Designed miniproteins, single chains, continued (2). Designs and how they scored, part 86

Each design is a single chain, and the fold is of that chain. pLDDT is the mean over its residues in the fold that is shown.

## One batch from the design tools (miniprotein)

Design m7163
Fold by ESMFold2-Fast:
Structure m7163 (fold): chain A 84 residues (1-84)
Amino acid sequence: SLDAEIDALVARLGELMRKFNELKEKGLQEEADEVIAELTAAVQRASDYQRQGKLEEAVALLRSAVTDAQKRVEELEKKYQEMK
């Protein structure tokens, strides 16, 4: 169901947000804070869509957010390795 897909995507974003919090502690605070703010806004907007019965819009928004966040984690992890 779309509700189950939304729950799975929100859980995945939670995992990615934990990785960004680790990157904040490693000295990438500014970049990580920006992404965390964007992801928090996306989750709130998706929750609003879900309350309105716009489940397809919620799923599309969350899928985009997961894809973008995953790329940003990889970029920041690479940047951190280059700082060593």
Scores: mean pLDDT 86

Design m7164
Fold by ESMFold2-Fast:
Structure m7164 (fold): chain A 79 residues (1-79)
Amino acid sequence: SKALKEEGKKLFKEGEEAYKKGDYEKAKKLYGEAVSKYIQAGDFKGAAEAARKLAEVYEKLGDEESAETYRTGAEELEA
């Protein structure tokens, strides 16, 4: 799953760029895709980092419930 891990890293970086530009809907999609790719690759640390960024995006969008869900999910991925 080296290809899946590299795809996850690319999506994560694209999500960071979208977040810095204030494009939170695009950042949400990209970080969500990064979480999925990292999980498929067995990179749970990468998935947890992406999930924490996704939680920050949900906070910016005013969705505190989803933000809490992804923060909790990030902790579970690293357990």
Scores: mean pLDDT 88

Design m7165
Fold by ESMFold2-Fast:
Structure m7165 (fold): chain A 62 residues (1-62)
Amino acid sequence: SLEEAEEKVQEYAYEKLKGKSDEEVAKATEAIVRAIEEAYEKGLSPEEIVEKAKKALEEALK
């Protein structure tokens, strides 16, 4: 479900953002939100939304 997808993304983000600066956290959060919105507009499944959000987080932290 969409709710479960949101929970999975949130847990993943918390683990990946441990020890990061406020600026890095803000940048990563913005990237995740944008990726989720784009995936919704494209009609992607909850599972695909999670994958897009995870990829956006990884890219934001490079």
Scores: mean pLDDT 79

Design m7166
Fold by ESMFold2-Fast:
Structure m7166 (fold): chain A 61 residues (1-61)
Amino acid sequence: SAAEQAALAREYAEMAARSGSLERAVEDLRKAAQKAEEEGRHELAALYREIVEEMERRARE
């Protein structure tokens, strides 16, 4: 489901943030959101964008 895919993506982003790989995770999720949107998976794309926005906000120190 979209919620399950988004939960896995959020876990990946949180792990990446803790290991100093946040920029890579954000880029990966932006690409995933774009692909989901192109495939008509608008709910999943929106969830991925929300995670990206949260991670980008945390990266601004």
Scores: mean pLDDT 83

Design m7167
Fold by ESMFold2-Fast:
Structure m7167 (fold): chain A 60 residues (1-60)
Amino acid sequence: SSKEEELRKKLLEIKEESLELLKKIDAADAAGDTKSKEEYEKELDKLKKEGEEIQDELEK
């Protein structure tokens, strides 16, 4: 269905953003930038929750 296609596309976008955030977390950690690391970790947690909600909807 079109709704399933939209949800799968959004899930892919969330996964791509999560991978970029992981790279930013690693870079901030290497630089000793604790504040940026914590901010990126919070964004990553938010994306994980969004991804879980979409995955749950797709499996219903």
Scores: mean pLDDT 85

Design m7168
Fold by ESMFold2-Fast:
Structure m7168 (fold): chain A 60 residues (1-60)
Amino acid sequence: EEEIKRLLENAEKTYEEFKKQAEDVIKSKGEEGKREAQFLIDVAEALRLIAEVTAKIGEK
């Protein structure tokens, strides 16, 4: 219960942090940072998906 709640909260916080970092990379590096920014977003989305799946499994 508590572990699942913390997992979801941490995943959301990580997603927001990575999204902000991606925006900062694009802003500072422009086109050169586009691939790095996309990688950060992809990783953040994967982490959120893993957390959501883990939470669903934990409900059973």
Scores: mean pLDDT 77

Design m7169
Fold by ESMFold2-Fast:
Structure m7169 (fold): chain A 73 residues (1-73)
Amino acid sequence: MENDIKLLEKALEMAETGDEFDRGAAVVALATNLVSAKLEGDEEKAEFYSRLLDAIVAGNLEEARKLLEEFKK
């Protein structure tokens, strides 16, 4: 769990500070995690990854950061 959150923090950092290529790579990584969560039947993780992905794709990085912080508890 905590290790997964650290990887998500890195993906969000790439989306925030990188160029368009880095943001694309972050989106692909998050989409892969979303698919994995759905295959595992982890509905809470799938919902979180879906919301995070939507925020990043929309360019709403402030919302993405808030979602990640709330998920971390």
Scores: mean pLDDT 75

Design m7170
Fold by ESMFold2-Fast:
Structure m7170 (fold): chain A 97 residues (1-97)
Amino acid sequence: SLPPEFEAEFKDNADAWAEQVRALGEAMGDPEAGRSLAEFLRKAKELGLTVKLHVRREDGRLSGRIEVYKDGKLIFSAEGEDLREVAEKAIEELNKL
């Protein structure tokens, strides 16, 4: 069975991490969440940001928290019971920067 919880810090080599997150979304039964997270990670890398991701699977749902750092300082976070909505909120916040 897949692990119920995943936590990672995405720094350097964001392309490889984007692929891992896409594969994680597919493996956890939510490929849309994986694609949204991959897009977010690529955009965050272009802005020189560090992302910390926490994903939990419970009762067939993916929930998560995204924290975004610049020069070691937390600039925003997004969390929720639907990982796709969390990823979309994070992209929206990133586009405001």
Scores: mean pLDDT 71

Design m7171
Fold by ESMFold2-Fast:
Structure m7171 (fold): chain A 60 residues (1-60)
Amino acid sequence: SKEEEEIKKLIEELVKAELNEEPVEKARELVEKLVSIPSFTKDKIEEINKLYEEIKKELK
């Protein structure tokens, strides 16, 4: 869905920001955007963690 694509895009940007040692403010803004998405729920946190680890591994 459109919201799932937006979540994935924000996670990819967050991973890239952390790998590139971007300012903490950028990571905070990305997290704020992520949690503002209506489909972001507690059960999605586990899926998001898995996506984060997979993207991080891919970008290594």
Scores: mean pLDDT 69

Design m7172
Fold by ESMFold2-Fast:
Parts: sequence; C-alpha cells; structure tokens
Structure m7172 (fold): chain A 75 residues (1-75)
Amino acid sequence: MEEVERLKEEGERALRAGDFERAIEAYIKAAEVALKEGDYKTAAGMLKGAALVAEFGLRDRERAAELYEKAEELE
C-alpha cells in the first residue's frame, strides 16, 4: 500500500515536470505492486493513469489503448 502511494506520487511529480516516460513507468510499477497485493481496483486505476499520460502526453494512442485494455481486464 505505502509502496503503491510512493510510486503514484513519483508518477505525479514526473508528470508535473513534463517527464511523460517516467510518469508512465512509475504508474505501471505502482500497478504491478498493487497486483502482487491482490488489489485489482488500484492496479486498474494506475494503468488508466499510465494510459492517460501515453495518450495526451506522448500522443501514443496504441500504447494508451493497450494500457486501457489491461485496466479493463482487471475491473
């Protein structure tokens, strides 16, 4: 739980700095930790966060779609 919040906060800081790749990486890591803890709802939320950064930050629609699909599978 604390590790997920830590990684989410890292992603938010990277996003504010315009470091979209780092933000995506941090959100995906947060999702991986949440999955290991059995928290599928939190993992889905983190993957959606990564997808939004890919879509609007990097304009990478394919990567965003893949991340959205992964999140939907967990809901």
Scores: mean pLDDT 84

Design m7173
Fold by ESMFold2-Fast:
Structure m7173 (fold): chain A 59 residues (1-59)
Amino acid sequence: MKEVLIKAIENAVEQLKVARERGDEELVKKLEKAIKQLIEWAKKAGVPQEYLDKLEEAL
C-alpha cells in the first residue's frame, strides 16, 4: 500500500510540473488537490513525515 501511494504521489507531482510549465491552471488546481489528498492518505498509512515534506515542497 505505501509504495503504491508514494508512486502515485510522484507521478502526480511530475504531471503538476508539466501542467505548470504549460500554464494549465485548471489542471494545476486539480493536481494540487489530488496530491494533498494522497499525502494525507500516506500520513495515515505511516509514510515518514520527512519523505512527505519533500513531496510537499514540489507543490
Scores: mean pLDDT 78

Design m7174
Fold by ESMFold2-Fast:
Structure m7174 (fold): chain A 91 residues (1-91)
Amino acid sequence: SKAREELLKAQREVSAAMDAGDIPATREAVKRLVEAVKKEDDLIDLNAALIFLSTGVAAERSAGRTDLARVLEEGNGEVAKIIDEKEKKLA
C-alpha cells in the first residue's frame, strides 16, 4: 500500500540522518515517520517501526550519541502512543 511505502521511506530517511549524525535532520525525519505511522493501520508494519526506533535508541546510547538517542526516544514515545490508541480500537 502507499501507506506502507511512505512508512518504509520514512524509516530509511531516519536511518540516513542518524548515520550522518545530523541531529536537526534526524528530528525532522522522525517527525515524518510519526506522520507515516498515523496513516498506517497494519499492526505488523507499525510494530516494526517501533522496534526500529527502540533499536536506534539503544545503538545511539551505546555510541555515546545522547542527543540523537533523545530525539529517537521522543519519536518512539509518540509512535508507541499512536499504536496503543490504534490497538484499543480493535479491543
Scores: mean pLDDT 87

Design m7175
Fold by ESMFold2-Fast:
Order: structure tokens, then sequence, then C-alpha cells
Structure m7175 (fold): chain A 118 residues (1-118)
């Protein structure tokens, strides 16, 4: 399968001991090049093993407003969530990933998006 286009975004969250809850938000827009399908993969990597986190990824097409979302929760050092949306050849889509820390620690959030034909 040949990738038509791709995009990526990265964010960090840090929750200090006794500090407020921390959230990382990574957003990306992909120009699809007329591809039929877009796939977003969000990965949150905790600096400390066992930092509990909730991860959500959503994708929205710009012309029709079609949406897809997926969520995961993890106490492991890495959480990954994937969502796929049929964009039907629309020119662009926006992706948003959110990682929320439930305990003190640091995490990096990366969302990678690929536009492709099926």
Amino acid sequence: MTTVSGAASTATARQAPGGPPATAVAQSTVNTGGATTVKAVATAQATNSGVPMDLTVSVTSHKSGKTASASASSDAPTATVTVTLDVGGEASATFTAVASLRAAGDATLTVSVTAYNV
C-alpha cells in the first residue's frame, strides 16, 4: 500500500508531585492528496514506568465533517491508540490527540497521520 501523504505532531505533559493534573494535546492537519483513507496513530510514552494515563485520538474531515475517535487507558510506560477514517477523497483532515496524566510524572505524546488509498 502506497502512502499518499503524512503529518505528525508532538506534545509533552508534566505533572509535578502535589501539582495540578497535566494534559498534553497534539494536533495535526494532513493534506490527503485525494486519498480515500486517513489513519492516525497516537502514542504516549511516560518518562517514569507506571504513570497512569488516558489517551484519546480523534480525526475530522474538513469538507463533510466526518469524525472518528478512539480511546485507551494505560498504567504501562507506553499507550497507543489508532483511528481510521474514510475521507472519500476529501482534501484535508484534522487530527487531535489528548493524553491526560492521572499521577505525577512526565509523558510525551506523538500523533502520526497517514493518508492512503485502500
Scores: mean pLDDT 79

Design m7176
Fold by ESMFold2-Fast:
Structure m7176 (fold): chain A 50 residues (1-50)
Amino acid sequence: SRKEFLESVKELLKEQGVPEEVLAEIDRILNDPSLTDEEKEQRLAELLKQ
């Protein structure tokens, strides 16, 4: 599923040494029940641009 794919991306970023603060924000986005999978993807893209 798309949600499972996004969780896999989070694990990959953790292995690449992305800071814990950024990983925590990714986790918050992925587990937000008010967001669709598409909205989560857009928020993750925006976060990674910063």
Scores: mean pLDDT 75

Design m7177
Fold by ESMFold2-Fast:
Structure m7177 (fold): chain A 66 residues (1-66)
Amino acid sequence: HMEEVEKHLEKVKELADKAIAGTPEEGRKYLEEASKHLNRLGQIPEATKEQILEASKYVKKAKEAV
């Protein structure tokens, strides 16, 4: 269970960073994928509020950059 939380959290961070670094077209696709992983993270009962907030911060930064 905790491994799933960590995998989704890492995916959100990775995809959000790629969204910021990529072209606008690629950025929107990476942002959409990051949002899907963030949504999945929120559905895992073992995910802490702190982990969800950290992931949300990455998605917010990516939204502002794209």
Scores: mean pLDDT 79

Design m7178
Fold by ESMFold2-Fast:
Structure m7178 (fold): chain A 83 residues (1-83)
Amino acid sequence: MTPEELLARLRARIAADPNFTVEDGEFVLDEDGRILERGKATEVFGNPEEEIKTTAPASQEEADKVRKLGEEGKGYKITRDLP
């Protein structure tokens, strides 16, 4: 799945629902429904072993878990706001 295809799918869903949120941990959406990092979100699609299930922008604990995966140096991962 390419970043552009990902963006197109999310935009279509956001257009249908103004308060759409993804819960599958493949994308992180802001209050406006914007993707945090489309490139990084796409990277996580190729990581089936890791627990990338945070898509709620208000879930900072989930962001911490994603950040831990980054610190471990595991393949590819997504992080909301790396320090």
Scores: mean pLDDT 45

Design m7179
Fold by ESMFold2-Fast:
Structure m7179 (fold): chain A 82 residues (1-82)
Amino acid sequence: EVSELLKELAELIKKGEEEEKIKEIKKKIIEKAGFSEEEKKELEILIEAEKVRKHGDEEDILELAKKILEELGISWEEYEKA
């Protein structure tokens, strides 16, 4: 489930875990959601920007997740209902 993978990604970024683990979770999110190449690039940019800006603050990681879903055409409301 994409929501579980997003939570795992947020935890990894917050903890400053190994870059490799972050990349693995990102790949799983992309695979499960069936993202296009453009959507993959958008996701990578958003994750990297947030990691740099906020040093893993939970609220900021949650905001990143919302931005990713919105860019993909998935509303936060729909995501929460799943």
Scores: mean pLDDT 59

Design m7180
Fold by ESMFold2-Fast:
Structure m7180 (fold): chain A 55 residues (1-55)
Amino acid sequence: SEFDRRLEELEAAMRAAGVPQETIDRWLALLRELRDAGDLETAFALADGLLALLA
């Protein structure tokens, strides 16, 4: 899915930036929880915001 692809991009970007794996796992878990709650708009916005901070 588009969302799963965005999470893969975010995980790769965080790893490249030297973010600890524990921190990456927590962010990915939060984003998946937002998706599962039906709040895809917030999940995408948060993921995009994190990607922008890493750029």
Scores: mean pLDDT 87

Design m7181
Fold by ESMFold2-Fast:
Structure m7181 (fold): chain A 58 residues (1-58)
Amino acid sequence: KKIKDVDIRVVKLDDGTYVAAGTLTFEDGSEEVVIDRAETPEEALANVQKKIDEIIKK
């Protein structure tokens, strides 16, 4: 599916885990959010990136 914009944010939580949130904006103006939590920021980011790739390939 065609995307217009992607914004990914990573936040550290008080328990020492990390949450990555990716916001996808599509050409029709609709938005979808994908979220993942992991023990490292790199893993959280990689998991969100994989979910985004799966949405784009659809």
Scores: mean pLDDT 80

Design m7182
Fold by ESMFold2-Fast:
Structure m7182 (fold): chain A 66 residues (1-66)
Amino acid sequence: GKKSDKEKLLEKIGEVLRLIGDVIELEQQLKKHPDDEELKKKLEEKKKELEKKLEELKKLVKEIEE
């Protein structure tokens, strides 16, 4: 049934929310240290990870709706 898919959806939402939090934190740190190349690299890596997880979440939502 759809309940198992909804549980997976909630888990993916949790992962996305955590990554959003990480991105916000890194962005705030980078605002304080704009020349920090390590922070820039970490932020770009987390943004890419977040984008991939958002695509996975969108696909999962579409599969549940179809």
Scores: mean pLDDT 81

Design m7183
Fold by ESMFold2-Fast:
Structure m7183 (fold): chain A 77 residues (1-77)
Amino acid sequence: SLSPKQTRVLEAIARLVAEKGSATVADIARELGVSQSTVSRRVRELEKQGLVERKKVGRTTKIRLTKKGSEALSASR
């Protein structure tokens, strides 16, 4: 099951993708009121669990939920 901290990161990614079409570490950090280094660590843990994926587009790294991540988030709501 997802921890509350993991759920908050996944919800922030889902909201940013819905509103802006993409999520970055900087956007997630601003949304959650935490440092970019904190977000980077949490995103790496979620990626290791298969819940998010990162794609580099030019100089920007975009973060998205996987199908597994979307399903886990839905189950925790």
Scores: mean pLDDT 83

Design m7184
Fold by ESMFold2-Fast:
Parts: structure tokens; sequence; C-alpha cells
Structure m7184 (fold): chain A 120 residues (1-120)
């Protein structure tokens, strides 16, 4: 089994990759810069939360809840930034943001289940 730190590193790398794909859908350099700033802030906040998270199932459940709240805010901020883009591009970007959130939740659920099994 991967260590908690290694699984968190994989989570952050997966998030970075997915958000790079979102930015690639935009031809406007100003909108690209805004999306990059939002992504960088979001990933920095996840890293700070991860560094503070206890390596217990309960601590990781709190971390997951905070990441879910942070992702909801990030999704709202992205929606505001892309509101001026063509409807098809907005739909694709928002779908990828939602998919990224679902992937993050799945990875955290796996980590929590593994830690909980070791505590039992």
Amino acid sequence: MLSLEERLDQLLDAERHIYNLIISLVDDPEVQAQLQALRDAYLAEIRALAAAAPATAAGLEEFRAKVEALHAQYAADVAAVVAGLPAAVQKEILARVAAAGAATRALLDDVIAAVRAEEA
C-alpha cells in the first residue's frame, strides 16, 4: 500500500493535470491567466490542508469535507471567469471541473477506507 503522503502527492498531481486540460480549452490569454491563478490558489489551499491533516480516519474525513467545500468555491469562481466564453466551451470546462472533484473524492474515499481498515 502507498503511504498517506504518496497518495496525497498522487491526488495533487491528478488535480494539476485535470486543471491544465481545462486551461487548454481557452484561447483568451486573460481568461487563461485567471484560470491559472484560481487553479494555483486552489492547489496551494489543498496542500496546506493536507499538511495539517491528522493521519487518522477522522482527521482525513475532516480533510475530505474541507477539500469538498474548497472545490465548490473553486467551481463557482471558474464559472464566473468563463461566463463570457461560448456556451459549448463553458459546458466542457464546468464538466471537467466536476469530473476533477469526483476523482479527488474517489481518491480520498480510498485513502480513508485504507486508514480505517488499519485502525480496526
Scores: mean pLDDT 80

Design m7185
Fold by ESMFold2-Fast:
Structure m7185 (fold): chain A 94 residues (1-94)
Amino acid sequence: GEVEKLLEEAEKLLEEAKKLIKEAKKAIDQGKYEEAKKLLEEAEKLLKEAEKKLKEARKLATTEEEKKRILELEIELGVLVLELAVLKVILKKL
């Protein structure tokens, strides 16, 4: 259904953002601060797109299973947003 498609799209965006954040951490460790900055900017765009899809899924969700899956992805989004914010603060101090 439409909810399942939105959840699949959100999950893919979160997975891509997670990979970019991991690459940004490696770039920071290697002193590649401009590369890290670009990776975090791209991750932020993906996280914002995932948030939009999850909000749309939440409006359409009717089953407890759909609502549970949305909550799980919203928690993952929240964790990634916090990690992104921490890395941005670290880069500002370098």
Scores: mean pLDDT 90

Design m7186
Fold by ESMFold2-Fast:
Structure m7186 (fold): chain A 70 residues (1-70)
Amino acid sequence: SAALEHAEKAVQLLREGDIDGASYHLAEALRAAGKEDLIDAVTSAVRQLAEEGRIDEAIELLRSTIERAL
């Protein structure tokens, strides 16, 4: 699934500290899942958590959002 491939890449990039790359792949995952309306809110929330160093919480929000979208 294109959504799952983008979501997995976003998680990897969050762990590597690439917040911009993670935000791009998260947006593409949400588009592939048919949830384009959630992109701005979810990418903003994930970015904020990651910028605060709350990487595990950012990953959990990303995973739970994609799981509910599929």
Scores: mean pLDDT 89

Design m7187
Fold by ESMFold2-Fast:
Structure m7187 (fold): chain A 98 residues (1-98)
Amino acid sequence: MDKILERMEKLSEEQLYAFARRLIEYVETELLPRLSPADQAAVTAIVGQIRALIENRAPKEELLAQIESLLAAVKRLASPELYEEFLEKVERLVKETE
C-alpha cells in the first residue's frame, strides 16, 4: 500500500482527479455490491466526500487524504480476498493514469 500511495503523491493534480474519478466508479460498480449493507453505507459516505473534493477542485493533499481513508476502510470492511482484488485494481488505475 505505501508504494501505491507514493505513486499517487507523484501524480499531477489533473492526473489525481482522473484517477479518483475512475477509482470511485470502480468502488460503486464492482466493490459496493459485494459488501454488507452497513459496510456499503460507510464506504458510500467516503466516496461522496471524494466526489465533492473533485467537483470543488480541492487541493491535492485533501483528495489524497480521503483516498487513503477509502483504502483503509476497504481494508477493514472487505474480506482479505476482496481487499487484494481492490489493491490490484488500484495499482492498475494508478499505472493507467501515469
Scores: mean pLDDT 85

Design m7188
Fold by ESMFold2-Fast:
Structure m7188 (fold): chain A 58 residues (1-58)
Amino acid sequence: SSFEEQLKKAREKAEKAKKEALEEYEKRNDEKKKRLEEEIHEGLLNMIAAIEKIAKRK
């Protein structure tokens, strides 16, 4: 029946959407982590440079 066909398609669509959402979530988390690591690294380098400047000259 058309109703059974609609249910099957709905379940398949829901399962695909779930898988895609999980994969996208993992990608975004990895990208966010990398960005934060880069920002922290840059911040540390800038802080070290500022400290060095203070140490060498007032």
Scores: mean pLDDT 81

Design m7189
Fold by ESMFold2-Fast:
Structure m7189 (fold): chain A 85 residues (1-85)
Amino acid sequence: SEVDAKAEEVIAEIGKLSPYAAAKVRETFAKIRELDPADRERQGQLVAETVLEISKYVDESQAVAVADLMMEYLHFRHIAASEEE
């Protein structure tokens, strides 16, 4: 699906910054797939927890870039869900 393709695109971009961060984001996106796309609060909490964890191992600019890329995926997922009937 286009949503799964967007997840892989985001993970690949994060992998250029940190392979460790990419692995953590992949785990988080697997959890997000099980959530209702309308549950933005839970999705946002998972992103925040993931960014906080990786921030221990990357610099602040990389952590911000990862957060932005993860939020891009959530936005794409939300739009894709809203275009169904």
Scores: mean pLDDT 83

Design m7190
Fold by ESMFold2-Fast:
Structure m7190 (fold): chain A 69 residues (1-69)
Amino acid sequence: AEKASLPGGSQLGPGTTLEEVKAQLDKILEKWKAEIRKTATGDAEAKIAQLEEAIKRNKEELERMEKER
């Protein structure tokens, strides 16, 4: 069976708060960074930079939506 409950069951359910969503995104990013650094040395930093930018954008979008309603 194919499961993607890691890191730590990062599931965005109806009971998930914005703070929890941001924390889960951070956990996902840290685990992906560690995994990328283990697996790919040459392009690892470039891929990590792209992931960091994507997570940052997602967090900014979530905060923007919270402010706008």
Scores: mean pLDDT 68

Design m7191
Fold by ESMFold2-Fast:
Structure m7191 (fold): chain A 65 residues (1-65)
Amino acid sequence: MEKEEKAKKDLEELAKQLGAFESIEIEDGTIYIKLKDSSATLQTGAAISAIGIGIEYGFEVKLLP
């Protein structure tokens, strides 16, 4: 539970910095991310950063279509 709260906080901070996320949800140790329509560079950077946060806290990361 505490790890999920920390991961969610880091993801919310990332979302504010990049503005590239449509939604971020954490369920049962998995982070689900939906990206906004944006440049390929911004989408790639956002995805990599979110995966990094997932690895740091031991959560799986899944990109939604």
Scores: mean pLDDT 77

Design m7192
Fold by ESMFold2-Fast:
Structure m7192 (fold): chain A 86 residues (1-86)
Amino acid sequence: LTVEWLGVEEVAPGLVRVTVKATASEDIPGYLQVALRARDKPVITEVKQSPAKEVTAEGVVPAGTPYVMLAWNSYTGETAEVEAPP
């Protein structure tokens, strides 16, 4: 399981749209989930597919918000995380 940072785009003053992609190494008998989560806040956005090898998640956050991108496979329990780019 891998998580990839796809992009950051300003959508309004002080607001940024962020995009992340998760990819499983094999076909998933369950579902692949991706969430954008601020370090000190609840999950910002979540996307899941079944069956899925690849899932893209998008969310809008305040500019400068520290966040992580979390992906997990519901069948295997495997997880992966990547932090926002600088």
Scores: mean pLDDT 70

Design m7193
Fold by ESMFold2-Fast:
Formats: sequence, C-alpha cells, structure tokens
Structure m7193 (fold): chain A 65 residues (1-65)
Amino acid sequence: MSATLRWLERLRAVAGPEEAAIIDRVRAALERAAATGEPLVLSPELLEDVLRLGALAAERVQAEA
C-alpha cells in the first residue's frame, strides 16, 4: 500500500462525514489509476476535492499544533 493511501486512511479515522466522502473519492481515483496503469485524470470536481482535502489537512495540522 502506498504512503498516500495509508495517510488517507489515517485522515479518514479522524474525519467527519463530509471529509470522509472527499477522502473516499480521492482514494477511489488513485486506486483506479494504479489498477489500470492510466495517468490519473482529474475531473474538475475531483480536482476541487483534492484541493479541499489539502486545505482540511492543513487546518487539522494547525488545530493539533
């Protein structure tokens, strides 16, 4: 399992339902890309999800500081 997938699992353990949905979509896209060998294609919706997840992760780090 990649470090990214492990990190997403850890983040999901402390995430709310809204965050969990975003994490699930990002994880599914990464697993799909890995399984098919195709480059990861980010739809505009998935790109927004990735950016939002990054912002939520940064906020989590600040809250735990």
Scores: mean pLDDT 68

Design m7194
Fold by ESMFold2-Fast:
Structure m7194 (fold): chain A 81 residues (1-81)
Amino acid sequence: FLGLARAALEEGDYELAVEEAERQLAGDPNNAEAWTILGEALLKLGKYEEALEYYQKALELDPNNERARANLEKVQKLLAE
């Protein structure tokens, strides 16, 4: 499911990216990459508060996740405006 979630995100199908990342997390809730993809899809959908929460979850699982950290900082700046 992770590969499908990533492909959907790359194609701009953000709702499908959410669905497939959630399927991955139903089987493996400790998958930091799936939380990161969820955050990225929600960021693209304009759901900044949810994106922030899921990036924080990704960083709790993998503190060295550069994508999650950079996107977390981006969302924090968007919410501060």
Scores: mean pLDDT 82

Design m7195
Fold by ESMFold2-Fast:
Structure m7195 (fold): chain A 57 residues (1-57)
Amino acid sequence: AEERRRRLLEAAEEARRAAEENLEKAKEDPEKSYQYYTAAAIHEVAADIDRELAERL
């Protein structure tokens, strides 16, 4: 149980970091911003799901 919880929290943190990186790229490259914003949104949702699952453990 503890190992799964820790793994979910690590995955959530990685997803959060990936979302931040994509938001940064969107600011640097406005022509591709749609792709970067979409990727950031997907990573944000993944982070929320993993964090919620970890809290339930």
Scores: mean pLDDT 82

Design m7196
Fold by ESMFold2-Fast:
Structure m7196 (fold): chain A 68 residues (1-68)
Amino acid sequence: MFDEAAKNLDRLTERVEGLLEKMGRAGMPQEKIDKIRELVKKAVEAIKAGDKEKALKYLQEADELLRE
């Protein structure tokens, strides 16, 4: 359970970072890219602190920025 949650969030972090590289080349605003990156970093920090609820909230906000 705990191992699965950590791996899922790690995979999401990897996916977001890879997408940010592609989106930058596709012309996405730097402001948006920086914001998403910051949210992902905060999510990882929350995971390390054991705050899974906060980590999911940060990831959700990052995903919503991608959809905006």
Scores: mean pLDDT 73

Design m7197
Fold by ESMFold2-Fast:
Structure m7197 (fold): chain A 64 residues (1-64)
Amino acid sequence: SDATFEQYLARFKELARKLNMPDSKIEELVAGMKTLAEAARAVAELIEQYMKKEGIKGVSISLE
């Protein structure tokens, strides 16, 4: 749905800014996202990076 896609784009921009990504890079990546699946995957990748930065000792990362 359009609302869901817009929400994922907004979340991506918010997380990318928290990770100190340059605005030009955020705009480039967002312009490349044409589907909900692409936006959702990009958000998931940023969430993983954010959790590693803040929660690497608090979140059990299962390697096996």
Scores: mean pLDDT 73

Design m7198
Fold by ESMFold2-Fast:
Structure m7198 (fold): chain A 55 residues (1-55)
Amino acid sequence: HMEELRKKVRRKAAEMAGFSDEAIELYSKGAEYTSIAIEVDLEEHKKRYEELKKK
C-alpha cells in the first residue's frame, strides 16, 4: 500500500517539525508545509487577540 506508506512518512515529518495534531492530519492528507505554516500562524494571532479581549 504505497499510499499508506507515504501518509506515514508525511505524518512523521510533520511531528518532527512540531506541528499541531490538526496540522499533522492536513499534511498527511497532502497539504503543503507552506499552507500549514500559515494556518498555525493565524491560530497564534487569534489566540493572542482573544487574550487581549479578555482583559
Scores: mean pLDDT 62

Design m7199
Fold by ESMFold2-Fast:
Structure m7199 (fold): chain A 82 residues (1-82)
Amino acid sequence: LKEALELAKKAKEYAKKGDTEKAAKYARQALELLEQSEKVKLPEVQKALEYLSEAIKYAVEGDSEKAAEYAEKAVEHLEKAL
């Protein structure tokens, strides 16, 4: 869980810098770790998965501001799951 949180934070940082390619990369890595986690059924983790999926979508579309917004929401929900 903590490793996925750090990756989600990196996704947010790169999205804020306008680096949508790295934002998508780190958001995908966070998503994959969470899907394989025993804690995947926690409500806060499920919300983080939804927000990471949105962050990836907007990053792929080149919308760095929305990618950053959704990555930040994912970070907030992962911090609540700790």
Scores: mean pLDDT 83

Design m7200
Fold by ESMFold2-Fast:
Formats: structure tokens, sequence, C-alpha cells
Structure m7200 (fold): chain A 56 residues (1-56)
């Protein structure tokens, strides 16, 4: 599943701030604050990462 540029930034910021599990375990608000993106963008990025790991 392709990430937008902002969603990719949210994932990278979550990994940097919260560790490798950060994109899956951190709240969307915490990811948004770390990445400088909206909570909606962080929530979408987290959902896409979960779907990709589930093979969907």
Amino acid sequence: MALSEREARAVRAAIKEFGASGPLTASPRAIAEAAGVSVATASRAQRKVRDALAGR
C-alpha cells in the first residue's frame, strides 16, 4: 500500500520518536505531534501500515 509524502513522514517520525513499533502502538495524536502533520494524516498512515503488515 502506497503512502503519501505526509503519511510517510508520519511513519518515519513515529519510528524515530517511539521506536520500530511506534507507527502501530503510538496514538495518532502523538504521531501527528512528532511528524508535524494533522491527526487525520497520522491516523490514515497508521491504518495503511497495519493493512500492509496484514497483507491487505
Scores: mean pLDDT 78

